# Ledger of designs, part 114: designed miniproteins, single chains, continued (3)

Each design is a single chain, and the fold is of that chain. pLDDT is the mean over its residues in the fold that is shown.

## One batch from the design tools (miniprotein)

Design m11963
Fold by ESMFold2-Fast:
Structure m11963 (fold): chain A 74 residues (1-74)
Amino acid sequence: MPSLYERLEEVIRSLPNKDASDTALAILRDGRAAGASLEEMLSAMFRALYAQDRKEAFKFAEKVHDVLAEEAAR
């Protein structure tokens, strides 16, 4: 089964706006390298996406919620 991190990368790559996808992916990768918490990375990604494309930000949030709900059901 893919890790939580791999599932989050899939969510980001599924975003139809390529620039939004690239921005979120960079935040996730940089956050991981810096030792940021999942909450800090998710918050930073949502803020960046919201500033660029509000519709993409809400789609991202919905997909992330589904991934986290799936993780919590274990």
Scores: mean pLDDT 79

Design m11964
Fold by ESMFold2-Fast:
Structure m11964 (fold): chain A 64 residues (1-64)
Amino acid sequence: GVEAGAGALAATLRPHLSLDQVSEVVEAFREGGVEGGARKARELGVPQSVVDAARRAAEAALAA
């Protein structure tokens, strides 16, 4: 579900962002889905490889 996707996204990004920035990405994910969260993470300067890993983790959690 959405909360599982948000949790997976947050866990993947937590080592690369502050807690406040992770919260911004999670809110973007709740508003715009995986693409919303990924776009916000890129805006915050997360490397594309990490954004891609976070997307896959969120998509896997949403599919479970």
Scores: mean pLDDT 82

Design m11965
Fold by ESMFold2-Fast:
Structure m11965 (fold): chain A 95 residues (1-95)
Amino acid sequence: MYSKEELEILTTLGVLLISIAVSKTLGDDDGVVEYGMKTSEYGKEKVDSLSPEAAREALKIIEASLDFLKESPSATKEQIEFAEETAKKLREKAE
């Protein structure tokens, strides 16, 4: 179903999301923002490499990452808006 490239992309996004969750558990708000932004940047870069099915799975990870950014006191409005744009691009691809 997924290509090797799609599996590598989804795995990387999953590892980044785990890094966000670990940072939050440790009270590292700067780490939540760092890994949240890396997740959004990587997701945006890889949108065109994903099938609609893989983009749907990537979107779930990006939306979870976005929720962590929205809950973070350290995340800026511009960082949240960037993550929202990444989610929008993945949603468009998933259609």
Scores: mean pLDDT 89

Design m11966
Fold by ESMFold2-Fast:
Structure m11966 (fold): chain A 82 residues (1-82)
Amino acid sequence: MKYSLEEIRKALKEELERFRAALPSLSVEELEKLLKGEEELIEEIRELAEQGKLDKEEAELAIEAAEERREALEEALREKKE
């Protein structure tokens, strides 16, 4: 069963909003662990897409979502370290 791209985009947007709301409550160590996880996920998705194991549009959406989470984590880490 494949979800529509519209359903995936909506779910990713809602997840990102919940994710951002939780970041201020996390420690620097927890934020750094999550950031590393997102960086590793982006690399894995790129490799799977290159191998033809992921649909190009699905891979692009997943990478975009992971990059948005990475940016939110980097912002939260900057605020915690200032």
Scores: mean pLDDT 78

Design m11967
Fold by ESMFold2-Fast:
Structure m11967 (fold): chain A 55 residues (1-55)
Amino acid sequence: SLEERLAALDIRPEVIPVALEEVDGLVARGKARDREEAEDIVLAAFRATQAALAP
């Protein structure tokens, strides 16, 4: 699930509900074809943030 994948990236628990809201928002706004694509977009954004913070 998205929650498990975000937890595996060491994302703070309080951020997980916000990430789920963003997934629903991406689908509702037509920015993602389906929930799976929206989850991938959200995960890619978190991974990009972690890469930017890496030494």
Scores: mean pLDDT 77

Design m11968
Fold by ESMFold2-Fast:
Structure m11968 (fold): chain A 85 residues (1-85)
Amino acid sequence: MQKYIDQLKKIADKQKKQGKYKVSSSIYGLASNIKSGNEDGAKIAAKNVIKNASPDVAKQVLQLASQAAKQRGMSSLSDWIDKMR
């Protein structure tokens, strides 16, 4: 899990350095909610990533988030994210 959370944070940091604050905050929120086990918060953050990020960034973020959720045992969240791709 931590490896995928760290990768999500690196993408968020890169987006923030590029001035893409809404995308960055959504990715940080997604990583934080998965780490804390908050499925509802993670779903809201994932929807915000889809809304605000480019298609390529959204796809990469959702792939990493799905893997993090799966390794945390959040199988319902992982399946939900996979359907959004």
Scores: mean pLDDT 85

Design m11969
Fold by ESMFold2-Fast:
Structure m11969 (fold): chain A 86 residues (1-86)
Amino acid sequence: SSQLQQQWQKAQQQMQQAQPKIREEQRKKVDEFIEEGKKLLTDPRISDVMKKNIKNMIDQIKKNPDDIITIMKMENQIELAKGIVK
């Protein structure tokens, strides 16, 4: 819906204009997700398809570390993978 698109645009704009401290916290979160994703890539319980998805998300986050939507997608992907290995 247009409302979701407006919320996404507003969140992205807020991140771009955020204070340096907020950007540092966001990038730390990105680094944490990349580390968790790399750990999941070595787990034999994760399917090859899911490993490719995780690798693609890591690549996207490295390219766009300030993209809130990409970070949220990676968070969801990691949680899904954790559910499989439990």
Scores: mean pLDDT 73

Design m11970
Fold by ESMFold2-Fast:
Structure m11970 (fold): chain A 109 residues (1-109)
Amino acid sequence: HMEEIKKKIEDVISEVERFLAELRAKAEQYKDKNPALADLYEDGIALVERFLEELQNALKSGDEEELKEAIRRAYVEARTLMLGDVERLFRNILKKLGYDELLKEVDEI
């Protein structure tokens, strides 16, 4: 179980790192054209960077409950920011990790 979850977390870290690069590119793209949207992407970058650190900690500790809570908080914050791309990232992470009950909970918010 521990080796299986660690493999899934490593795959998620790679996905999150790729997505973070895309968010940074979008923030730069909109910086002059739409500063308000660029600011929202910067908020999304900060959220995703914090989540990436929590994923790295979960990989070291193996604490699945702390991982679930980190994903739940990140999903709710992404929804509050109204950034559909960031919300979709966390929804895909929940599906990939098999956290179907948590996905159902956050979708009902």
Scores: mean pLDDT 80

Design m11971
Fold by ESMFold2-Fast:
Structure m11971 (fold): chain A 65 residues (1-65)
Amino acid sequence: SSAVERLKELLDSLSEETQAHIADDLILSIEPYLSKDQVAELKKLRDEDPLAAAKKILELMAEKQ
């Protein structure tokens, strides 16, 4: 949706530290709705690329609407 697209653009403008913090908060929010394997994959992606992890979680949240 347009809201998810705008949030992704905002994430691109933030510092890596802020992107990592947002990714951590998003993982905590989505963790109860995912399998342990999916959560582990998101945590691994967050460690490698917090921006990509945050964007992936926003996409997953949009799919659940």
Scores: mean pLDDT 82

Design m11972
Fold by ESMFold2-Fast:
Structure m11972 (fold): chain A 89 residues (1-89)
Amino acid sequence: EEELKKVIEEAEEVKKRAEELGERGIKLAEDDPLLAAKIQGYTAEALSYAQLAIGYAEQGDLEKAKEYLEKAKEYTKKVEELLKEAEEK
């Protein structure tokens, strides 16, 4: 329903955001390969959880869909924080 569709929409936005952040992380690899690897790891987690949220939403499991969407958002925020720290130094 509307709630399930909203979870899918938000998960797709999280995937798009994580991909954008991941590209920024790749650019850091030339200067800080360990930080770039950490960013890529969190980006992969965000993408994985977003896909799980979409999968559960498609099956009608709103509770699990929301749970995994929140995890995807959490890892996206972790990437944003790491990029901010790296870019501000």
Scores: mean pLDDT 83

Design m11973
Fold by ESMFold2-Fast:
Structure m11973 (fold): chain A 98 residues (1-98)
Amino acid sequence: SREELARRLAEVRALLAQIRALLAQIRASTDPAQRRALVDRLLALMDEADALVDEAIALARRLGDREALREAVLLGAEIGVYRMFAVVQRKELEKEEA
């Protein structure tokens, strides 16, 4: 339903707000152990957000909602950019622990 689609998109937007907050915390932190915990939490939230984006894309396609489909695709792209950052941060933290 259109209400389910709106709910999925709202859930993705809420997760993106949390992702942005965690990214800010990672950038502000100087403690490697804290940074690792934040990066792991960030990756978990991005996996949740990706699953909801896939559900929103599938639902938007079934409903023929082109605007919602565009929003879902753009939200997915933003998550992808943040995931690249998180993966790089994790690799750098692994080097510091070695």
Scores: mean pLDDT 86

Design m11974
Fold by ESMFold2-Fast:
Structure m11974 (fold): chain A 56 residues (1-56)
Amino acid sequence: GPSGGRLAGQAVRDNRGASVEEVAAAIREALAKEGLTISDEAARQAARSFSALFGS
């Protein structure tokens, strides 16, 4: 949902320059703190997608 997307986006911004695996882990941790569950594969896909949009 919108809150999940915002949390994922913030995790990417807080981890600019980090690897996809580190960003994926940060996304999973951020969502888990809000009671949301996401698979490792979905988190990695989100990390790749957001890194492509916000990375250099």
Scores: mean pLDDT 71

Design m11975
Fold by ESMFold2-Fast:
Structure m11975 (fold): chain A 71 residues (1-71)
Amino acid sequence: SLSPEERELLDMMDDMARAFARRREGLSEAQRQDAIDNLLRSLRSRGEQLGLTPEELQRILDEARQRLTSL
């Protein structure tokens, strides 16, 4: 089962993915890549602050990367 900390980061990821989906049409391909990189860095920083293990954090970041690049 997911920890409360993992669920908090997953909720943050979901909110960020929805916000990105709404604005992505106004962005160039280069701007989209920069935005994705910045979102992933923000998620990593937050996950580390929440005390997620490297394994838990990497799992969530892999899911986030998949969702953001598959839009």
Scores: mean pLDDT 83

Design m11976
Fold by ESMFold2-Fast:
Structure m11976 (fold): chain A 64 residues (1-64)
Amino acid sequence: SDQAQAQDILDNLVRQVEDWNATYGPDYKFDLLVQWRGRQIVLPYDGDVDAFRERLRAELEAAL
């Protein structure tokens, strides 16, 4: 389902961000570009994984 695909995207990107945070520390900041269901989503990462997760979740759900 589209919801299952959204959950897979969320889980995969959060895992990658957690790995980058563990490797480079909380000062490693970037913008992530996600293309989902014809929508372009720009997500800033500023060292707060929980805030990143919740914003990504909301953006993916809004596109459903």
Scores: mean pLDDT 80

Design m11977
Fold by ESMFold2-Fast:
Structure m11977 (fold): chain A 64 residues (1-64)
Amino acid sequence: MKKLEEEITEAMARIQLAVMKIMSKTVPKEEAIEEGKKVIEKLKAMPNVPEEIVKEMEALVEEL
């Protein structure tokens, strides 16, 4: 299987988990946003990641 697709899926799941933690009030909002930003930076550093996926994930973190 293509490693890029696996890494993108994992990163998306991590960002969604951070959003869910904020909604459940399990972690401070600032901490979850910081985690999300780190995942987005990793995606931006990867070659051939669709820009649309990066923008969608950035929008989710910005809504927090």
Scores: mean pLDDT 71

Design m11978
Fold by ESMFold2-Fast:
Structure m11978 (fold): chain A 50 residues (1-50)
Amino acid sequence: SRLWGGKLLLEAGHSVRATAEALGYPSQATFSRDFTAAYGVSPRAYQARV
């Protein structure tokens, strides 16, 4: 899924914005909302832990 690819990009050190753009999301906010709904943590919080 796109969100799984997002986890990999964040782990590779991509910014939340760059990750959203790479996955074809219309905005960082839309990506962050969908990621948080799926995984229970924001992309920023997830990246801070890896």
Scores: mean pLDDT 81

Design m11979
Fold by ESMFold2-Fast:
Structure m11979 (fold): chain A 66 residues (1-66)
Amino acid sequence: MSIEELQKRVRELVAELYAAGGEIAPEFQAILEKFSAKLAAAESEEEVKAVLEEAVKELEALKKKL
């Protein structure tokens, strides 16, 4: 999956989780803060891709808890 495809998938998951509302909000916020920090620290496209792949997995796991 390309960086663009991963960014699209993250965006879709973020929209779905945001729409799901307040019960998951603290865990969702923690995931967003963690991956924002990791993306800021990423020095290469490969690192960005790895961070986005991890973000997709964690967001999908959170969605499963809905």
Scores: mean pLDDT 79

Design m11980
Fold by ESMFold2-Fast:
Structure m11980 (fold): chain A 66 residues (1-66)
Amino acid sequence: SSMERERERHRELARRLVDEAAAEYQRGPGGESAAKSAVAASLGMSEEVARETEERLEEAFRRIDA
């Protein structure tokens, strides 16, 4: 359905935003700013995708900090 395709598109966009935020975080000061920017961008998406984006960001940062 159209809604399912849009949700998948939003998830793919969110994944790219998370990857970019994680790369910025790994580069040093500014990672938190990148994470906030990614979350702000996800506010234009469905609530479910926004929550998934936050969880993905947490996981990515956890892996970098490990």
Scores: mean pLDDT 67

Design m11981
Fold by ESMFold2-Fast:
Structure m11981 (fold): chain A 86 residues (1-86)
Amino acid sequence: MEEKKKEFEEYVKEANERIERTLQAARDWLAAGGDGLGFVQREADGIANDIESKFGEEGKKIGNEVKTRLLEGGQRLQAEADAAAA
């Protein structure tokens, strides 16, 4: 009960850190000519599935938000990379 709430709070903190690391890795991957968007999509799915499996409905809502933020960030980075390569 209380342990699950504390685990949720710690996971949300780690998820935010993972979002930042994932977007930085995607930027570096795109700069090298790699599939940065595909990388972000895979990471987003993994994070969303993990938090939903641990925290149910609350986890699903947060996982969907994390997934949306990562996918939007990845799409933005891909668009910037495409514009720079034009």
Scores: mean pLDDT 76

Design m11982
Fold by ESMFold2-Fast:
Structure m11982 (fold): chain A 84 residues (1-84)
Amino acid sequence: MTVTVSVPTGGTITLDTSDPLAVEAARLGKRAVETGDVELARQASELIDQLVKQGKATLSGRAKVADSWSIAYAMALLADKLGL
């Protein structure tokens, strides 16, 4: 299933949530936001970069230049949409 989430600094991330890496990015982003762990935010951002390279994620507008925390916040929103 394709889901679109807003990035707090602007733009959107569109993801194929049938991919286990998209679900893992959502979990890492939620955990990063809950714990303040910068390494988990970095890992969530790296998984999004991998999904973009695989054609399974699309970044629009300012999301293309978003920092790891902005990506982690967007992924936390995705986790909430998925009931994680």
Scores: mean pLDDT 86

Design m11983
Fold by ESMFold2-Fast:
Structure m11983 (fold): chain A 92 residues (1-92)
Amino acid sequence: MLEEIERLRENRDLEGLVELLGQLAKENTTASLEERLEKQPLHIALLEAISYLEALANGEDPEAAREAGRELGLQNAENLKKVLEKKKAEEE
């Protein structure tokens, strides 16, 4: 999937990237916390690529937008990790 995300970004296919993000979100509705964490690198890559292309389309700074997308993705991953760590601590 990372290779597909990169190809869509190179082709400036914002719609394709949004569709992949939607598919990943749908898969996450039935996924465990561990499975969602395994998919976080893909989620981060999608947010980076989408933010980059949206900024390009709007005449904004694409690299600044990519960084903002990465930060959002990393924050989401940290929040999921904290939830998982708390759940494991409560099991012990």
Scores: mean pLDDT 78

Design m11984
Fold by ESMFold2-Fast:
Structure m11984 (fold): chain A 63 residues (1-63)
Amino acid sequence: HHAALMALLRHSIDRMVKKYKVPEEFKEELYKEAEAANPTTAAEVSELLFEIYKKILEYKKKS
């Protein structure tokens, strides 16, 4: 189900946000990007999570 995939994606983003101390504004941008990507498979969710992880690392590198 799409709803289950989106819930998994949001929970994974929440974990990364808490672990890396990402600000709320950046978290909302990550959520918006995830929803816009509209993943329909587990593989697409995994690829999107990797892209989000790279963005968090770039943010931490610049902060």
Scores: mean pLDDT 78

Design m11985
Fold by ESMFold2-Fast:
Structure m11985 (fold): chain A 76 residues (1-76)
Amino acid sequence: MRERRIQNRLRLIDSLREAAPQLSEEQYQRLVEMARKGASLDELDKEAEKAGVTPEEVSRAVGLTLREIAKSLPEL
């Protein structure tokens, strides 16, 4: 079950790459490692903001991620 939460956060980070293509590989890898270490969504959001991600891009990434995890949410 905890694995699915980490996977959903990783999907959010992947969606952030799509919504904010200015994210570098280094910035992306930092977010991935933070998520794997159990970082909160607030901590991930702060790191993404430092990387130049806007609130609009975060909202778009959340929307993309919700569509993906909606396939798994009925089990959560």
Scores: mean pLDDT 72

Design m11986
Fold by ESMFold2-Fast:
Formats: structure tokens, C-alpha cells, sequence
Structure m11986 (fold): chain A 90 residues (1-90)
């Protein structure tokens, strides 16, 4: 995962979640790097967006650890639970 790709993902996250603090953005950036080291397929913008939404819905803090755990969980669940065109996002 290159620095340029990380910056592009962060820019899109800031557009979608303008309320995020600079500290949240730092944790998100660290989580993307860690996820890419563990599983390159999980280092996607869409999984990152879903992880942030789930953490916020559950009242969990946006931390590197929480984001990594949620992204990796969602990536595994996507194979089983997300048919694109017939209904719903995770």
C-alpha cells in the first residue's frame, strides 16, 4: 500500500466524514497500513467506510486497533453476506 493510495483513501474519508478529528485521521491511516500488512484485499476504501460506520453505530472510539479488527472481520464476512445488486451493504 503506497503513501499516495493512503492519501487518496484519507481524502475520501474526510469528504464522507467531515466531523472526524485529526487524531481520528491518524488512527485511520495507521489502521490502513496495518490492514494492508495483514491482508492486502482488506485495504479497500469501501471496507474502511463500513468499519467507521459500524464503530460509530456501536459507540466505539475510532482507534487503530478497533478499525483493524472491524475491517478484517468485514472482509471475511463480505464473501458470505454481501450480494451486490440484490439488496444491502454490510
Amino acid sequence: LSEDVIKKHIAKIKEQFPELSDDDIVDIRKALIEVAEKDKTAASLELLVQAIKKLKRNGKKITTENLVNEILRLNKEDLDAVPKAVSRVL
Scores: mean pLDDT 75

Design m11987
Fold by ESMFold2-Fast:
Structure m11987 (fold): chain A 88 residues (1-88)
Amino acid sequence: DTASAARAVRKAADGAIKAAEEGNQFDLDVYTALLIIVTVEATKILSPEEAARVRRLTDEFVTAIQNGDLEKARAAADELVALLERAG
């Protein structure tokens, strides 16, 4: 369900941000991949409008992580989690 997806996204996002802060590239790549996998699965059970918002927020998170913008990454993750919690 989307509530389970929200919890998984929170764990993956927090893991990715921590890995980025610690300079752990391997964990960063793994947690970022997990976040993408969870969000892709979540979009299969969402409305087209909600799915489009999830894809945009996921892209914002990944781009922020790649640019080292951890504040923007946290903001995108918070919006993504809130959206998935509302959809469940």
Scores: mean pLDDT 88

Design m11988
Fold by ESMFold2-Fast:
Structure m11988 (fold): chain A 87 residues (1-87)
Amino acid sequence: KEKVVRAILELLRRLREARAAGASEEELERLREEHLERARREGLSEEELQLIEDWLRVVENPTDESLAPVAERIEAELREALERLEA
């Protein structure tokens, strides 16, 4: 699961940096597609790629504003988990 967690956090970081720099939705979508293609080439399964996609839809594009705090918490918890794994 470490590869999936790392792929999610790395993509979230890149998306946030791009968004802060004023990237368009089209540019953000391209960045997501490029990252997922790279993860697939690195050996992640279609199931793992789908989990990344599903998780990103909740975190980056919540259709319900009430989900935003949950998404932020999940991202923070994943970052903490990755930091512990790297320590």
Scores: mean pLDDT 66

Design m11989
Fold by ESMFold2-Fast:
Structure m11989 (fold): chain A 102 residues (1-102)
Amino acid sequence: MPKLSPEEIAELVAGDLSTLSSGLKNVLIKTAYEQGLYDLILKIIEQLLDSEDIDVLLTLIQVALELGFYEEARRLLERLLSLETDPELIALLQALLENLDA
């Protein structure tokens, strides 16, 4: 898989991330997390909040929770819930969302 430099990540985040493939979005998110580029992760979350890509939303939720970005994680969970059709998964996501408010 391609390795992204901090400069390449910053340039991509300055552009429209919605034009990237799901695979490249996930590489971007994971590389930014591994390199400690937390301010860029916040910008990535903001740009991808309206994404219809379930895998990308799940990756962002995991990273946001690990970094303590609970407000961003809540917004991502609400978006994922709007796309999810499995009642069992909806119940699990709703329980996780409620726990963030406790």
Scores: mean pLDDT 79

Design m11990
Fold by ESMFold2-Fast:
Structure m11990 (fold): chain A 79 residues (1-79)
Amino acid sequence: FVKRLEEAVEALKKAGVEPEKIKELQELVDQVRKKVLAGNYKEAGELLEAAKPDKQTRRIISYVLGVSVNTLSGWAKLG
């Protein structure tokens, strides 16, 4: 997890993404991971959808968490 997040952050820095945006991504990943570890998949999905991440950000979160983009999108609809 930590190594994948560090790799993603370094890639974003090299791509010229603003430090504020990188910090927002790190915070979002941490919050989503906490919900997933607690078994709160619906809350994790709702948090992701509320943040309205772009396609690149969703792919990075998918990579860091080891879960497909399709699965992440589906979690918000768990009932």
Scores: mean pLDDT 73

Design m11991
Fold by ESMFold2-Fast:
Structure m11991 (fold): chain A 74 residues (1-74)
Amino acid sequence: SVREELLARADALDAEAKRLLAQNTPENRRRALELGVEAGMLYIIVGVGELAMTRSKVPEEEVERWMERIAEKL
């Protein structure tokens, strides 16, 4: 699903950020921040979509199309 793909992408970005931070250079800290912010935005996109489905009863197909479109702009 789009949700699972976005969560997998976020998890991969978080893992890479943690890997970079193990070397503790200013360049690695800056890059880790960029990756962590992108991962955070992907988690928020998924969270907002899930709230739209569960709270506002928006059909899953509409939410998945929205998630895909927004994630492509990152």
Scores: mean pLDDT 90

Design m11992
Fold by ESMFold2-Fast:
Structure m11992 (fold): chain A 105 residues (1-105)
Amino acid sequence: NLEKELAEQERLLAEAKERAREALKDREETIEILERYYIVRYNMSPEEARRKAEELVAKAERGELDGIAAVLQAELFRNSEDQEKRDELTLQIALISGEEARKKK
């Protein structure tokens, strides 16, 4: 049922956005985790990683989907030991990234 699938996708997108808002209550911690993520995964300099982290957090605060996806990625990186939470975050990141791709059309 397409209508049920669409409603479920909208619910999961809303949950993903709410998770990002909760993470942003600790703005500085989210920036620090995201900075470390870019250093570790992308070999960015500390200055470049910090700038990118601050930019993406500011975008998330404005409700921009690429910023929201980055905040969820920081949560995934922080929760590397919790497999169930990592699986939930991976799904939420995929949903936000899919929505961002649709908006670029």
Scores: mean pLDDT 80

Design m11993
Fold by ESMFold2-Fast:
Structure m11993 (fold): chain A 96 residues (1-96)
Amino acid sequence: SEAAERSRRLEEGLIAGLAGLYAATKLNPEYEKELEEFVEKVREFGGEEATERMLEEAKALADEWLAGTPEEAEKKIAEGLEKGKEALEELEKIRK
């Protein structure tokens, strides 16, 4: 199903965005507000249970990125933030 594929892609993008912001927050606390705002948008989409699951996956992913080299971590954080931005834009298009 095209709808199921879009939903999966959206969730993967949201997880990547959460991971990017979580990792960025560990390196620079100034990102904490952006992380909180992103979590709230995810909660509005999937509800509390889905948000908790996605956040657990995102934290595990972020910890994996941060365990690598600083260069690889920076690249993965940047890619995650971009995917998260695209996912939020797609989410806003779904809501009329």
Scores: mean pLDDT 84

Design m11994
Fold by ESMFold2-Fast:
Structure m11994 (fold): chain A 73 residues (1-73)
Amino acid sequence: SMELSTLQGTATVLLSEAYFHLKIKAPKEEIQKTLEQIQDVKAKIEALEGKNNPFAQKVAKKIAELEEQIKKM
């Protein structure tokens, strides 16, 4: 669906932003704010497609990786 495609695109852009901020050693607060936005988009995808959706599962894994990196800051 167009709605799902838009949410997937938004999640991809936000993930790229979070990883870019990690690479340039941006402030922890900036990365946490982007992570919260990624979590909101993932929740919307899960509401439409279910938690077993492959894209939602990939986003969940990347969220966990980002949370681990933030804990080390």
Scores: mean pLDDT 87

Design m11995
Fold by ESMFold2-Fast:
Structure m11995 (fold): chain A 63 residues (1-63)
Amino acid sequence: MLTFRDVAGDDPRGQIAMVRRILEELGYDVSTFPDETLRALAEALADVPVSELVARTRELLAA
């Protein structure tokens, strides 16, 4: 199974862009998220399987 890092790569910019895309798909306004929060989400999602990214992102935001 492909992980977040396998798709987004090791580049922080690419990882942040993928996090923004996931948040937009979930209906969040990504402009309200600081870059520090987007980086933290990318790090938390790095080893998460692609099939679990949406569920894991929701879980992290609910905490």
Scores: mean pLDDT 80

Design m11996
Fold by ESMFold2-Fast:
Structure m11996 (fold): chain A 71 residues (1-71)
Amino acid sequence: SRRDQYLRLAVRSLLEFLKKHPDAPDDFVSELSRELAQLRDQALQDGLSLSEVEELLKKKVKEKEEELKKS
């Protein structure tokens, strides 16, 4: 289903972040996980394409990676 596809994209984004940043603080990872879940749910409600959802998730991950680098 579309919902399952959105879920898989969000989970993939989180797992790729964890693979690149295994030492990221638990609180930081929890915040990213929550933000990715919120983006997924909002995108599903708004009827966004899979490509649009993927771009939004990539943007969120990049923002979090930059935040982590500044720490």
Scores: mean pLDDT 83

Design m11997
Fold by ESMFold2-Fast:
Structure m11997 (fold): chain A 91 residues (1-91)
Amino acid sequence: GVEEAERLLREAERLFKEALKTGDMSLIERAIDLYIEAAELAARARDRELVERALEGLKRILKELPEDAPLSLVLRAIAGILRAIGLLLDL
């Protein structure tokens, strides 16, 4: 539901901010996963705005990833972006 999608978006945003402060790449991976889950829940609820917010979060992660970030995180963020775009096309 919408409430769960919003909760996951807030948690993803929190984890990404914490990851940038601590350098903990596992928190970035978790944030990506939560943004993807939030997008899927928002799409199921037919909330286009929440899917777009999840997409913007994933795009921000990709833009702000440190240069030494593992390629796996870059690819995970790109996959999440493509998934969110696909969800928006079905709305």
Scores: mean pLDDT 88

Design m11998
Fold by ESMFold2-Fast:
Structure m11998 (fold): chain A 88 residues (1-88)
Amino acid sequence: SELERRKEIVRYAQINGIPVSEEDASDPEKIKEKIIAWLKENGLPVTKEIEEEIEKVLKGEMEPRPFLLRLSVEEGVKLLIEGVEKVT
């Protein structure tokens, strides 16, 4: 079901440190809001493309793994810009 799919997305997000709860699975807009807030708090730019991808993941039109992997790569690039000595 759509609700079970959103619960799996919430669990995946929780594993990756995003502050969402299973109660948020009933409200996809709240999940989107919390992911966007997490991105902003971690200094990642929230683009229209990222917002659209979050919506597609929540609707089941995109797998959450590729999306989160891309965000992880963007964090890695940011850390490289700020200096390798602070990463290792």
Scores: mean pLDDT 65

